# Designed miniproteins, single chains, continued (5), part 40

Each design is a single chain, and the fold is of that chain. pLDDT is the mean over its residues in the fold that is shown.

## One batch from the design tools (miniprotein)

Design m17374
Fold by ESMFold2-Fast:
Structure m17374 (fold): chain A 83 residues (1-83)
Amino acid sequence: MLSPLEVYDLVGRAIEYIRQGDYEKAKELLQYLLENAPIEVLELVVREVLESLGVPQETIDAIVEALRAGDIDKAVELLAEAL
């Protein structure tokens, strides 16, 4: 099980892959996070990171709901539009 600090590092890497247009690696990393991180920790870290980047709360809520549903394709699509 991933620690909160490991989740924070890996979420940051997923965002960097999305910014680089490497959506395949971002999806693989988000899948890994869903399988290995407690969902509550993943949600809190994603919210904190996206808030620090100035992403609107409505967009953060949509991304978190996609992750909660396991809809990685939608989560990456929403992240790509927000970043």
Scores: mean pLDDT 86

Design m17375
Fold by ESMFold2-Fast:
Structure m17375 (fold): chain A 89 residues (1-89)
Amino acid sequence: MELTLAPGESATVPGGTIVHAQPGATVTNIGDKPVRVVLRADATLTWSGPAPPRVTYPDGSTRWILTSAAVPAGAIVELPPGNTLTVTP
């Protein structure tokens, strides 16, 4: 499944979903496999859950989000099962 979230929207999605997120969106993965979150604008990411998410930047570099991460448009987040990701402007 693929969906787009506008600012202020929240979605609770199964694993394997692709989410296109604007700043202001919140994504919760209730599945047993990762959700892919594609950032449509520059944002600061914060999260909660059992395991740190991994982000891939447009330059191809990857890192874990330990607490928060500033990411540009086009960044892709692998959101683990049980995690909630908050996308802030």
Scores: mean pLDDT 85

Design m17376
Fold by ESMFold2-Fast:
Formats: sequence, C-alpha cells, structure tokens
Structure m17376 (fold): chain A 59 residues (1-59)
Amino acid sequence: MSGEENGELAVERVREMGITPDEAQKKGAIHAAQSALAAGRSSEEAINMGVDSIIDQSK
C-alpha cells in the first residue's frame, strides 16, 4: 500500500511536469516505489524512483 501510494504520487508529479503516463508507466512507477521502500529508502526517495521510472520509460 505505501509503495503503491508513493507510485501514485510519482504519477501525479510527472503529470504536473506535463507528462501523461500510460498504464504500463504507472505500474512501473508503483513497482519502482515498492522496490525503493523494500530497500529501506524514504517515501520521498521512493516517489523520486517512481518519477525516474516514468521518465526512463518515456524515452
């Protein structure tokens, strides 16, 4: 749940940047955020990992 919440916050952050993530990019962001939390990273770091995942997938 917390990883999914951080992934959703990452999606909102990239939307504020003018990026519209597709469903696969959203799932990638949630997974990245969950992985970051599992590795002991903070919620802010998890959100940033989700943002990075969407940006990487957008290339």
Scores: mean pLDDT 78

Design m17377
Fold by ESMFold2-Fast:
Structure m17377 (fold): chain A 77 residues (1-77)
Amino acid sequence: MELDGEDSKKNLDDLVKAAKEAAKTGNGGIISMTVDGLVLAFKASGDPEKAKKYIDEFLNDDNPDVRTMGESLRKRL
């Protein structure tokens, strides 16, 4: 409905998938860089409601490392 369309959605979905995989590595350096990059990407997208939806997906993930990344994203946005 109010969403921009498939092109912007694909880019954010790809970043979110990469971020979840980065969280699962348990590597603090990779996780930190990924959080910073994802925060910038969400702000650049200009879609705060879509960003909140992705953060909710992180926070409700079965993997505790993914949930921890979701909390970090929420604090920075």
Scores: mean pLDDT 76

Design m17378
Fold by ESMFold2-Fast:
Structure m17378 (fold): chain A 73 residues (1-73)
Amino acid sequence: SMVEEARKRAEEFLERAREWASTLPPRDSRLLLQAAERAVGMIQKFIDAGDAEKALEGIKQAEEELERLVREA
């Protein structure tokens, strides 16, 4: 189902964030992980509501934001 796809994508997103964080200095790593955790919290609320479309859009936006944070570090 789309909800299962969104759940899997959220898990993949968090793993990606951890990989990116591991390449950064401690302070930047912490900020990136905090941003990722905040995004996952919002995405999880959409998954819990059965709103796969909003969850997937949230993942896309979160990925773009994390990429920006990595670029700034």
Scores: mean pLDDT 84

Design m17379
Fold by ESMFold2-Fast:
Structure m17379 (fold): chain A 68 residues (1-68)
Amino acid sequence: TRADGLTDEAQAVQQYAQSKGKQKAVQGAQQALELVRQGDLEGAERLLTETKEKYFSDEEIDALNRSL
């Protein structure tokens, strides 16, 4: 489902961000997971996209997309 896909993406972003010490990206991913739990799938998708664009390089985004 869309919620499952967003949950998987948010968890992947959170794990990678934690491994790199990107605390603001970890917070963004955690907030996106909470939005998915609340049923705000549009908000979760926007926040995940914004978090990746702000805190990740293009190479890191490509690596995350390949892991999903």
Scores: mean pLDDT 81

Design m17380
Fold by ESMFold2-Fast:
Structure m17380 (fold): chain A 81 residues (1-81)
Amino acid sequence: ELEEARRRAELIRASIPQLVEAIKSMGDVEEARKALRVVRDTLDRIAASLPSPEAQRIVRQAMDEVTSALEKAIKELEEKK
């Protein structure tokens, strides 16, 4: 249970570089913000589906890291325009 949550968190973190590149490749800040919201909502639902509050918290921490990285990428896109 906790091992599975940690595994999912590791996979989520491992996806950060690819997600950041995807955001940077969009070229449209509004589309990038919309994608961030979808990613955040999807990850929150995944966390909520886990069997224990501790497992949910582990995945939500990884979600926060992804959200922070994507928000930074979007800000860099805004500054480049």
Scores: mean pLDDT 78

Design m17381
Fold by ESMFold2-Fast:
Structure m17381 (fold): chain A 94 residues (1-94)
Amino acid sequence: SDAEAEKLLKEGKKKFDEGMKAYEAGDYEKAAEKYSEAVKLLAEAEKLSKDPKIKKEAINRLVAIGIEAAALYADGAEEASKKVQEALLEALKE
């Protein structure tokens, strides 16, 4: 349902924000954990929703997480980046 998708979108955004805070603190492992959790929630929200606005917002956040995975790699956190990339790739599968 769209109500369940909205809840998942909200939880995914919260996990993304937690990941960003961990990244800013230099805790790359925690950032990767939170980004990976956000990916799962956002992908579920996109799948569950029939609302184009919810789908678009979920997809936009998944793209943002992809950019953060690239930032982790650039900062030398290769394993953390790989973890986030694997979560994103899995989210693209049905």
Scores: mean pLDDT 88

Design m17382
Fold by ESMFold2-Fast:
Structure m17382 (fold): chain A 64 residues (1-64)
Amino acid sequence: SEEDERAKKLLEKMLKQDSLVNIRAGLEEARRLATSPELRKAIDEALKETSVENQKKKIEEILK
């Protein structure tokens, strides 16, 4: 959907961030935009990660 495309573009921007707070805020906004159950679940899994490195790895997996 258009909303899922917007969510993925926001996730791509989060790969440029180096702050856990900023990445988490971006993930939460992407979660609000996402309409696909699969995308929402993947974002929820990324939000469980506690490090910048691991959150970025999850985002990269989503964007494949």
Scores: mean pLDDT 85

Design m17383
Fold by ESMFold2-Fast:
Order: sequence, then C-alpha cells, then structure tokens
Structure m17383 (fold): chain A 94 residues (1-94)
Amino acid sequence: MEEKKKELLEYAKKKLKEAVPEYPELVELYIERLEKILEKVINDERLSEEEKLEFLEKVRKEIDEVAEYLKKLDEEELKELLEELKELLKKEEA
C-alpha cells in the first residue's frame, strides 16, 4: 500500500505539473491534500485491502480527469481554484 501511494502521488505530481506548469503552488496544494486523503484511507482499519486498492485505482482515474479539466481553465479560474484549495486545507487542519 505505501509503495502504491508513493507511485500515485508521483503520477499525480507529474500529470498536474504538465497540465498547469505556470501554477506550481496549485499543484503543491493539490498533492498535499491528496496525500492526506490517501493516508487516511490506507490507515483505515475498517477498509479491506481490496477496498483500498479500488480507491487508489479510482483516484488514478480522477487525477487524469482533473489534469484534463485544469488544461481547460483560464488564468482567473486557476487563481480562484488555488484560493479554494487554500481554504479547504485550512478547514481540514482546524
């Protein structure tokens, strides 16, 4: 599981950097949030190994969809998304 988490995070980082190379902060915040989500799922004793693997596979597909979505956004929309991610991370830390 830990190895698959690391591979998925590296895959996400690469895909998102390719999609929005001018917005490294947006990529960093997305990866930080994704890592926290993956860590919670992998460490959830209520989930089977099969359910955890299915979640990781679903997340990989979502990364591809997010990368394609980000490529379609203009500069103003990307800035708005960055501020939204900052707010979400602050709420999750509180």
Scores: mean pLDDT 81

Design m17384
Fold by ESMFold2-Fast:
Structure m17384 (fold): chain A 104 residues (1-104)
Amino acid sequence: MSLEELLERLQKLVEELLKAVEEGAPDSEIKKLTEEMKRIVLEITEKVLQEEDPELLQRALERLDEILEKLDKAIEKASEKSKPYILEVKTLVEGLRNLILEKL
C-alpha cells in the first residue's frame, strides 16, 4: 500500500475503534482493533522513513493530528481495561508525528 492508502486505512480503523468504544464492545474486540492499528502505524513509519516529498509529509502530519484527536475521544470513553491498549496506539502515532516533524 502507498503512504496515502495506509493513512486512509488508519483513519477508518480509528473511526471503527471510536464506534466500538461508544457501543460498549468487549475489551477483546478493542484489543484486536488496536493490534491492527499498531501494525498499520509501523507500516506508515517505514514509508515515512523513505518519503522525501515535503508536501506528502505535511499532509500525513495533518491526518495524524486528526487521528490523535479521535484517539483522545476513544480514551475518554473507553473502559479501564481498554484504555491501556488505546494509549499504546496513541504513543506510536505521537512517535510517528515527531518523526515527520524532524523530516520537515
Scores: mean pLDDT 88

Design m17385
Fold by ESMFold2-Fast:
Formats: sequence, C-alpha cells, structure tokens
Structure m17385 (fold): chain A 95 residues (1-95)
Amino acid sequence: VEEEVEKLGEEVIRLLEELARAIEEGDEEAVEELIERLIELEVRLSELAKTADPEVRRKAVRIGALIGTVALAYAMGALTAEHARRTAEELKKIL
C-alpha cells in the first residue's frame, strides 16, 4: 500500500506540472483532461486510505486533499499555473 501511494503521488506531481503548462498555453481541452485524471487519482487514494496503516493513510488523505483543492479552484474558475506548481512542490515534501 505504501509503495502504491508513493507511485500515485509521483503521478499526481507529474500531472500537476503538466496542468501548469497546459494552463500557460491556454489549452482548455488539456486542462479539462488533466483535472479528470487528477480526480481519478484522488478516488484511488481514498480507496487505498481505507485499508492503510495510520501513517500511510495520513499521506494518502493529504495528497487527496491537495488534489481536491486544485479541482475546486478549477470548478470556480480560479485555477492558475502557479497554484498547480505550488501544489506539486508541496506534494514533493510529503513523498
């Protein structure tokens, strides 16, 4: 479970960096696709958290919460490339 959470976290970081680039390029279709992929990873992290030990569960929940913040910002039309990059940097500190 820990290795799976770490792999998902690394994928989230890559997607957030791609999201920042898509936002800067004005690629609305790529932004929507990347947000959908991030939401799928949030669901997967939530499922893993249900059976994880407390330390791995806290890591999975925190990664999921950071994805949720980005998805909420997108839904409100407030998402920026800087926000996506800052979230990726915060995630690197958790992994």
Scores: mean pLDDT 84

Design m17386
Fold by ESMFold2-Fast:
Structure m17386 (fold): chain A 75 residues (1-75)
Amino acid sequence: SEAEAEKLVEEAEKYFDQAKAALKAGNIREALEYFSKGVKLYDEAIKLITDPEKKQKVEELRQQRINELAAILEA
């Protein structure tokens, strides 16, 4: 359902926030664990979305979050 997909995205965003906090603290292993959980929740949300425009927006948001963490690691 759309409501279930929305909840999964909200949970994924919380894990990405925790991953960023862990990276800033120098806790790389913990950051990777949160990152893995966030990506998994985004993938589950994307599977539940049937509207092509909404699906594309969530896929773009997922990729943006991955790129943000990659940029922090490369800095």
Scores: mean pLDDT 86

Design m17387
Fold by ESMFold2-Fast:
Structure m17387 (fold): chain A 77 residues (1-77)
Amino acid sequence: SEQLIDALVEQYEKLPEEKRQLLRFELLQKIGVHTNPQAVEKVARQPFDQQLERAFLQMAVVALGEEVVQQILEKFL
């Protein structure tokens, strides 16, 4: 839901950039993105604007489910 994505984005925005990059990497790994690990890490370490961050979290929720994304996010808080 929109309300859930808003809550996840709010929590994500509280993280420093280093933790956001680690969270993005862990979410990509959990989704099972089967590509070069260096390419996955490079994508995760790119600066995301707010719209791209929201779209990424929405995609992760669709792929993994809300509870799994929340659990992973909480590890970085």
Scores: mean pLDDT 75

Design m17388
Fold by ESMFold2-Fast:
Structure m17388 (fold): chain A 89 residues (1-89)
Amino acid sequence: PTVEVAVEPIEEIDGVYRVRVTLKASAPADLVVLVQDVETGKVIGVERLTLGPQERTLVFEGVGPKVRVLVYNASGELVAEAVAEGIAP
C-alpha cells in the first residue's frame, strides 16, 4: 500500500512542544511511527497503529523545535517520512 505522511508546524504551548502527524494509506497497513530529534538523533516518540483507508492524526508531546517523522511498515521498511519545524516568533 501507498502511505502518505503530513506534519503541521511544531507548536509550543505552556513550554511543551507538540507536533501533529496525519497518516493516510491506500490500503490497510500495520505501521510504526517514530519521531526523532533532527539535531541529536534522539528518539522522542514511537507509536504503533493499524491504518485503514481513513486518515489518522497522532499528537506527540515533548518534541524539540525540529523533528523527523519516520513511518515504517511491518517488514521494517521506511515507507514515508517528513520533517516538522517550529514557527519562529
Scores: mean pLDDT 77

Design m17389
Fold by ESMFold2-Fast:
Structure m17389 (fold): chain A 84 residues (1-84)
Amino acid sequence: MSLAEAEARAREIVAGLRERASPLDAALAASRLGEVLTAYRNRAPLSELQALADAAVAYLRSLGLDDEAARFQELADQILASLA
């Protein structure tokens, strides 16, 4: 998966998030998703990228945003698979 494709899919997830969460929760969740994309862009170690992705998914699930969490998990899995 290309960085541009990953960023486009993340924007779709963030759009859904803004419809479902409070502005503060949406901003905090978007920040966590942004950390994963920044790590991917900067070619961070696979272990760091996995840890950030797991933390972002767990955070979305903690907010009850299960659909957005599932979409981000799918995106993270595809990013990690493309680096393996």
Scores: mean pLDDT 82

Design m17390
Fold by ESMFold2-Fast:
Structure m17390 (fold): chain A 100 residues (1-100)
Amino acid sequence: PLMDLEEFREAALKLLAKLKKEYPAFAEPPDPAKYPNWEKVVKNPLSLSKIEELIKAGKIKSGKEFLELLNTLINNVLHYFDKDSPEYAAAKALAKDLTG
C-alpha cells in the first residue's frame, strides 16, 4: 500500500514509541562495558532510538524500509546473544508481534 510520507512518518514514530515502551532493552544500544564487541560482530548496529533518528532525518521513507530495519535489529540480537538470554527471548517476541 502507498502511504503519504507524512502519514507514514506519524504512524512509524507512534509504533516506535510503543515498541520502546514494550521492549526497553532495544531502545538504546547494548551497554559497551558489558558488550564491547557489539559493533564489531553485528553488520548494521541498530537500536529503536537509532531507527527513530533515521525516520526524523528522512532516511526511511516507507513501511517496507522501516520493517527491514526492525528485522535487522531483531536479527542482530538473535545473532549476538545466547539462546537462553532474556534479550534473545525479547527479540523473538518482537518478531512475532511484527508478523501478527
Scores: mean pLDDT 81

Design m17391
Fold by ESMFold2-Fast:
Structure m17391 (fold): chain A 100 residues (1-100)
Amino acid sequence: MDSVLETMKKESPKAYEAYKKAQEYLKQGKKLKALNYYTAAGAYASAALAEKNGVEEAAKLFRQAADYLLNNDLTEEQIEALNRELLDATKPLMDEAAEK
């Protein structure tokens, strides 16, 4: 599914950069660091999608989560907790925008 990566590269250069660094860390055997960067790439991509759909508050929350992941070595449990909090905060905003 190379179409997802091409979309990421076009719509969020930050997501693509984080994805590339995740691959580099994985090759170095730094699995936890790679997981943080892969999760950050997803969050930046979600921020770009939210911004494209006019959901600026959701885009801001996704960017804050991505920046936090890049600056901290979160455990798998901490990443799961962050993803739950982020989904709970952004889902109502994204759902409301989709109904307009």
Scores: mean pLDDT 80

Design m17392
Fold by ESMFold2-Fast:
Structure m17392 (fold): chain A 105 residues (1-105)
Amino acid sequence: HMEELLKKQEEEEQLRRDIARALVLIVHTSAKLGIEKAKSVEEAKKIFREALDTVERIVRTFLPEKLPEVEKLRQEAMERIDKAKTKEEIISILDEFTDRVLELL
């Protein structure tokens, strides 16, 4: 039955999206806590960059078709973080990046 194959494909795609979204939210929460506890703005920026790299790996694994769009968002976020002077600015950039990635997934 062709209809059964299409349903299985749609269910698998939805599961991959749900897993990717859940993992991105875990990375976001972990990174935000790490940034708040960071001893310096430089340490906070390191945690931020590592979080963006982890999100890219999640997308590459579960939703490779979305990778080029996520890489563009990552590049924009990386350019913004270089100019950030406070942990609050870093968290704001992380929140915006995460929201935009979740909209794509």
Scores: mean pLDDT 88

Design m17393
Fold by ESMFold2-Fast:
Structure m17393 (fold): chain A 64 residues (1-64)
Amino acid sequence: MVNVAVTRENGQSATLPLTEEQAKAGKEAIGKSPEEQRELAIKAGSMGLASLTLEGAIVEVKEL
């Protein structure tokens, strides 16, 4: 588990604990639509990441 700061297109940031695989999935999703990012987050098993995509596209995933 690693704490990760996730910033969305609207400039809002949230911190959540992710596995290395979930953090990688979040990083690989950058540049995709919010819908595609949400599907990738669900596939990686992170409901936290999935819910954040409802607020806009994820543009940054930073490990803390």
Scores: mean pLDDT 84

Design m17394
Fold by ESMFold2-Fast:
Structure m17394 (fold): chain A 113 residues (1-113)
Amino acid sequence: SESAEDRAFRDAQRPAILAAVRAITRQLMDMVAAGASDDAIVGAVVQGMEATFRRIRAVSTSPAQFRAAVDFALGVLQMQLIGLRVEGVISEALETRILNAVSEVALRFYREV
């Protein structure tokens, strides 16, 4: 369960997480427009999200704080990808591949912290 302190930490990280996910989403859109492969796009999003998780870990004082902020970052990414799929920018298959790959990275970080 999320504590008030974990929520406060997540809320403090909100602007930085939103900026990071928006930058990752912009890179994704640029790569799609350039005709990049699905594998290249998945790799780039994974790299961007892994860098975001590493930053969150560096400023977290507990595993619970880290998890709360990472869960928020995953939620922001999921909402951005849903929007891109609805607008026809990405396929449902690419959305699913990105979400699965990024979720596996998050689970790895949760096990390491």
Scores: mean pLDDT 89

Design m17395
Fold by ESMFold2-Fast:
Structure m17395 (fold): chain A 60 residues (1-60)
Amino acid sequence: EREQLLLEFVRLANKLKDLVSDEELTAILNEASQAAQEHGLPAAVDLLRKKLEEAEKRKS
């Protein structure tokens, strides 16, 4: 399951890259890295999902 979470993280980051600025993406990735260090990889993936949902809502 850890490898599936890493793949999901990469997929979410790539989707975010297309929807947000480079500066916003860097901020999101830094926040996700902090979440991973404090609460593990699942927390980082959940954070990226939330950020992607917010970005998609803004573009729609």
Scores: mean pLDDT 80

Design m17396
Fold by ESMFold2-Fast:
Structure m17396 (fold): chain A 98 residues (1-98)
Amino acid sequence: SEAEKFAKEFFKKNIIDSHDEETLKRWKENILKGNPVLPLKAILELFRKEYEKKTGRKLSDEEFNKAAEVIKKMFEEYLGIKISDEDFKKAVEEARKA
């Protein structure tokens, strides 16, 4: 989908290319210490804002959920970590309320 393609580009440009290696390592450490919800929520909130800003379109909950799964997989692959389904679900629910 268009939202999933946007999520891939967003993660590369706004997360990877815009953050240094030390910031990304800190996020990894927070996740490993059992605090993954806040950094995930922040990434998902930033994604939603950038999508709406660039497209002028509001993201549906279904499109947001699919895009969020793409972001989760890219984040896990990049950092070499696994995020629990419960923590991810909480981050998605909190990001939708923002």
Scores: mean pLDDT 79

Design m17397
Fold by ESMFold2-Fast:
Parts: C-alpha cells; structure tokens; sequence
Structure m17397 (fold): chain A 80 residues (1-80)
C-alpha cells in the first residue's frame, strides 16, 4: 500500500535525524525531523479524509511513530 511506503519513509527520516543528532549535526537533524513531521501530517490528512477497516490503527501507528521520534530527539538534544 502507498501508506506503508509513507510510514517506512517517516521511520527512515526519524532514524536519520536521530543518527545526525548523535553525530552533533543539529541543524540537519532538525531539518529531517521536520520533513518526517510534514510527511506524517500529509499521511494523517489523507487517512482523516477516508474510511476503511484498520484506518484508526494506521492513524495511531503514525501518531505513535512521531511521538516516539520526537521524544528521543528531545532526549538526545538535551544531552548535547
């Protein structure tokens, strides 16, 4: 599904942002995290505009992915 590709891309952007933050590249890490948020918002807007079995689970998955990514980003940023 196109949604699975979007989720995979959000996960990849978060992983790369966290890796860059650990390496000390805060500006690039912030840019990639913002790209992940933007893609997540687009995916959530699409999901909110449609109905199918499992939609609420897909919404929850994207929301949790961003929440976990942002929490880890904040933790790592505080360690800089």
Amino acid sequence: MVLDLAIAQIEALIRQALALLRAGDVPLAQQLLQQARHLANLALDFLNSTTYPGRDADIARIQQLIADGEAEYARLLAEQ
Scores: mean pLDDT 82

Design m17398
Fold by ESMFold2-Fast:
Structure m17398 (fold): chain A 71 residues (1-71)
Amino acid sequence: MIERKKEAEKHTAQARELLAKGDYEGAFKYALLALSKYPMNKESIANLIESARKLGDDATAASLEQYRENS
């Protein structure tokens, strides 16, 4: 499914840019959108974990770490 993967890659790139700028809420949103389009995207999972930790949501970050380890 090339189209879903491409859309996930765009959202992953946006999440990375927002993380670099310190917009952790925006980064979390775009990382989540990327993961919803392509659940096996390791980079989207990593971006989601980092933004959750930066937002102080340790519970969500811990759940995502377990998801990553089991995937």
Scores: mean pLDDT 76

Design m17399
Fold by ESMFold2-Fast:
Formats: C-alpha cells, structure tokens, sequence
Structure m17399 (fold): chain A 96 residues (1-96)
C-alpha cells in the first residue's frame, strides 16, 4: 500500500525512524493480505538490522516467516529468503 512505498522512500533517504513507523503501519494495514504483510514485516526486520537493533530484527523476521509459511508454505521462495536473512542477522549479533 501507500505506507509501504513511503517507508521504502524514508529508508533510502536515511530516515530510519520514519521507515520503521511506516513499515509498522503497513504491516498492520496489510493484515488481510498475508503476502504483503510478510513483505512489510521482512522490510521492518531489514530496517532494524540496518540500525543495529538485532533483537528486534530477529523478532520481525520470525513473524514474517510465520506469515509467509502460513500463506505460501515452508519451502516457498519467500520463506527461504526470510530464513537466510534471519541466519545472517543472528551471525551479525554474535559478532557484536
């Protein structure tokens, strides 16, 4: 939706706080569209990871994975991508 687009714009302009706010609102708005909800939660995880907030990134990746699995299945490309992102952020947290 519009909030997802505005969140992406804020992220690339370096406004991390606005990106988080808009992705959170997009995930709530898209609750009836599980693929869009999973994408918003994935981007929220990416945004927190970029900010060094690894615990919050992990929580959002886990929620995105749950939604993606329920909508598309365990072996879907989206679920595989989210698991890779989750493993990457868990390794970054160990180095911090």
Amino acid sequence: GKLFTEAGKAFYQGDIDKAIEYYEKAAEEDKDDPIRQAMALLELGNTYASAGEYDKAIEYYREALKVAVEALGEDSPLAVLIREKLKQVEEEKKKS
Scores: mean pLDDT 84

Design m17400
Fold by ESMFold2-Fast:
Structure m17400 (fold): chain A 92 residues (1-92)
Amino acid sequence: DALVAEAQRYLDLMEEAFKADVIARLQKQGVPEAEAKATADEILAIIRERVLAAAAAGGDPLETLQELSIGLTKALAAAKSPEELLAAVRAL
């Protein structure tokens, strides 16, 4: 599937930068490094699953990723714990 392949390419290109940004933001909020890394991995897994599912259904993977990125930015600003952040991301 061409759209799924394109979604995987976008995710692979953005994954490391997204993970680094999420970890940095969580550490600034006082989250320990190990927990910040685990939370970032879980968030990326959720984003990857949704972008790939949208692509498989014929959706635009870049638009889906952009919408999720906006939602993630809002969740990062509002959440007071990794658990609250994960719940907010899962609700996107």
Scores: mean pLDDT 80

Design m17401
Fold by ESMFold2-Fast:
Structure m17401 (fold): chain A 92 residues (1-92)
Amino acid sequence: STDDAVRLTALGILLAGAQFEIEHSKDVEAVLEEVRRVGDVLVSTAESLGNADAAAQIRRLTEELLEAIRRGDRERALKLVAEMGKLALQTV
């Protein structure tokens, strides 16, 4: 069985962690590692639920977010993590 409330809470915590790292960390590598970790969990979750379209969109948003972080585009990075959160809420 899948508990959507528990899953949503876990995804919310992961996304909040990624947002915190983007906002507060000066270590770009640590931010990239956290974003990759969050993205991998979200993709795996979408795939386990049989939602291939959501998995593909999460992969795309994760790659765009990693690129924004590498470029130092904090504003774009924060918008992208919000879009990942919105998509996660629609997926689970």
Scores: mean pLDDT 78

Design m17402
Fold by ESMFold2-Fast:
Structure m17402 (fold): chain A 64 residues (1-64)
Amino acid sequence: EKEKELEREIQLVRDIGDALVAIAEVTGKLGGASEEEIQAMVDKARADSEKVLEETLKRFEEER
């Protein structure tokens, strides 16, 4: 039961992370950012998404 909820939450966090990376890339392109600036924005979005995923995993580990 809790494992299914954890899997759904993890998948949702991953999906949101992927969406944030895509938004960062599109925002950079629309703003006229350079390729290097767009890459930096994407890298930051990925790092922020990974941090949220790690925090989510730790929270569920503590609840177990």
Scores: mean pLDDT 77

Design m17403
Fold by ESMFold2-Fast:
Structure m17403 (fold): chain A 102 residues (1-102)
Amino acid sequence: SDEEYNAVLINSIIMAKLGVDYVVEKLERGEITKEEAIQALIDLMDTIYTLIKESGLPKEKQIEILKDVTKFVVDYLKSRGLDDIAKAVEEHSKKIIEELEK
């Protein structure tokens, strides 16, 4: 398989995991609001998208990685009972994918 694809996917998942863990921990400790958590996770997804876009991978592969990273983040948030936050991240990711498909 494409070694570059695997590197971008793995790095994107690692970044997502570290960023989501950080935001969720702060939210659960009451250090940030739900709205601040949503904004931080949207900013995280935008950063990950920029790294995927700058990877030089074909558009179809960029979309595949973004979908896999989004699923990882959404599933993790749902596992923590944060369904509303998961929905906000999923809707934002959908807009990014629609823009990338143009």
Scores: mean pLDDT 88

Design m17404
Fold by ESMFold2-Fast:
Order: structure tokens, then sequence, then C-alpha cells
Structure m17404 (fold): chain A 99 residues (1-99)
């Protein structure tokens, strides 16, 4: 099931920030500075476009992904964390779309 046009736009904005972060982490390696910058950019986009209840769930998933990325030792682990993160974000937005 696809997202509504409004939620699809939100997902696309979040996906762009996530893709830029992935590219930086794969190129330069995982640093606290790069992760903190990405986390702040994602939080800013979520706060602009998403209701408070959905914000709370999305921020939790971001914090979980952030902690996993800090522990990642290989580019393959980084990639898998991002794939799982995008899947979780999509599922949260799908649940919102069904309401």
Amino acid sequence: MELSPELKEIFEKLSKVIQKTLDRLLEAGVSDEALDQAREELKKEIKKNVDPETQKELLRVIDEAYERLRQAETPEEIYQIFVEFLKKVREILKKKDKE
C-alpha cells in the first residue's frame, strides 16, 4: 500500500536527508559530528511536517538508528542500518495514513 501524496512528500524529504547522511558516512566514516548534524536535520524536517504523536515515534526510531550507527564497524553494517531505518519510517507513516 502506498502513502498518501502528503505523507509521500514527507517521506521523500526525509529520504533525501537520510541519503545525504549515508553518502557522508560511507565516504568519510562514522563520526559523532556527522551523526549529530544528520540527527538535527531529520528532527527539523519532522517537526515542520508531522503531528506531535507521529513526531515522538519517528524521533524514537531516529535515536535507535543513531545508536546503531555509532556501533557500526563496516560499510555493509551502515547500509543495513539505513535500509532498516527507512523501512521503519515508511511503516510509521503508513500507520498514520490508515488513520
Scores: mean pLDDT 74

Design m17405
Fold by ESMFold2-Fast:
Structure m17405 (fold): chain A 55 residues (1-55)
Amino acid sequence: MLTKEELIEKLNSEDLEAQIQAYKELKRHYTPEEIEELLKKVKNPIGKDLLLSLL
């Protein structure tokens, strides 16, 4: 499983494939409460939208 730091880095990147990889890991292994905490650290608009889609 990817670390929280790796997930945040992927979601904040300009690489859509990396963002989608992080999204799949979050959907499979993370709770809504954990996703809400990650949302506070993600600044990329696409990354934020992906996290919001899981809530």
Scores: mean pLDDT 81

Design m17406
Fold by ESMFold2-Fast:
Structure m17406 (fold): chain A 60 residues (1-60)
Amino acid sequence: KIEKIKELAKTRKETQEKIYALRLARATSPSDRAKIQAEQKKNLELIEKSEKEWLKKAEE
């Protein structure tokens, strides 16, 4: 079901948000914060790409 694919993607995004929130809380410099933000964005893009690919297959 499409819902299961969305739930898995949501769970992965939430897990990543928690990890990066802790890292951002420890970041003391703007450059560290920017690096962590860029890395988080890349990881979220990978999760979204996987979700979209599975949704396309499920709707096919």
Scores: mean pLDDT 79

Design m17407
Fold by ESMFold2-Fast:
Structure m17407 (fold): chain A 96 residues (1-96)
Amino acid sequence: MLQQRLQDLLRRADDYLRRGDNRTAARYYAFAGVLALRLGDVDRARALAQRALDLDPNNSLAWRVLGRVYRQQGDYDLADQYYQLSDQNLQLNGGL
């Protein structure tokens, strides 16, 4: 189920990206990153979160995914930095 949902989210992200809706595409890439973490695929989660941020640097969920990735890798200083960026972006755009 998680793998199929991840593929569905990636398909949605690609569809919005092709239509020029970068903000919505970023949202779907960020959700896909969350699912990648749930599957234990840390490298994919990092790549998806980074892609979301390239499309929308205000995507707070993508910053949280990066924070979790770096915490799992033992980089606590970088994880804390990304969590702070997530919190700041929640205030700027009301969520995600």
Scores: mean pLDDT 83

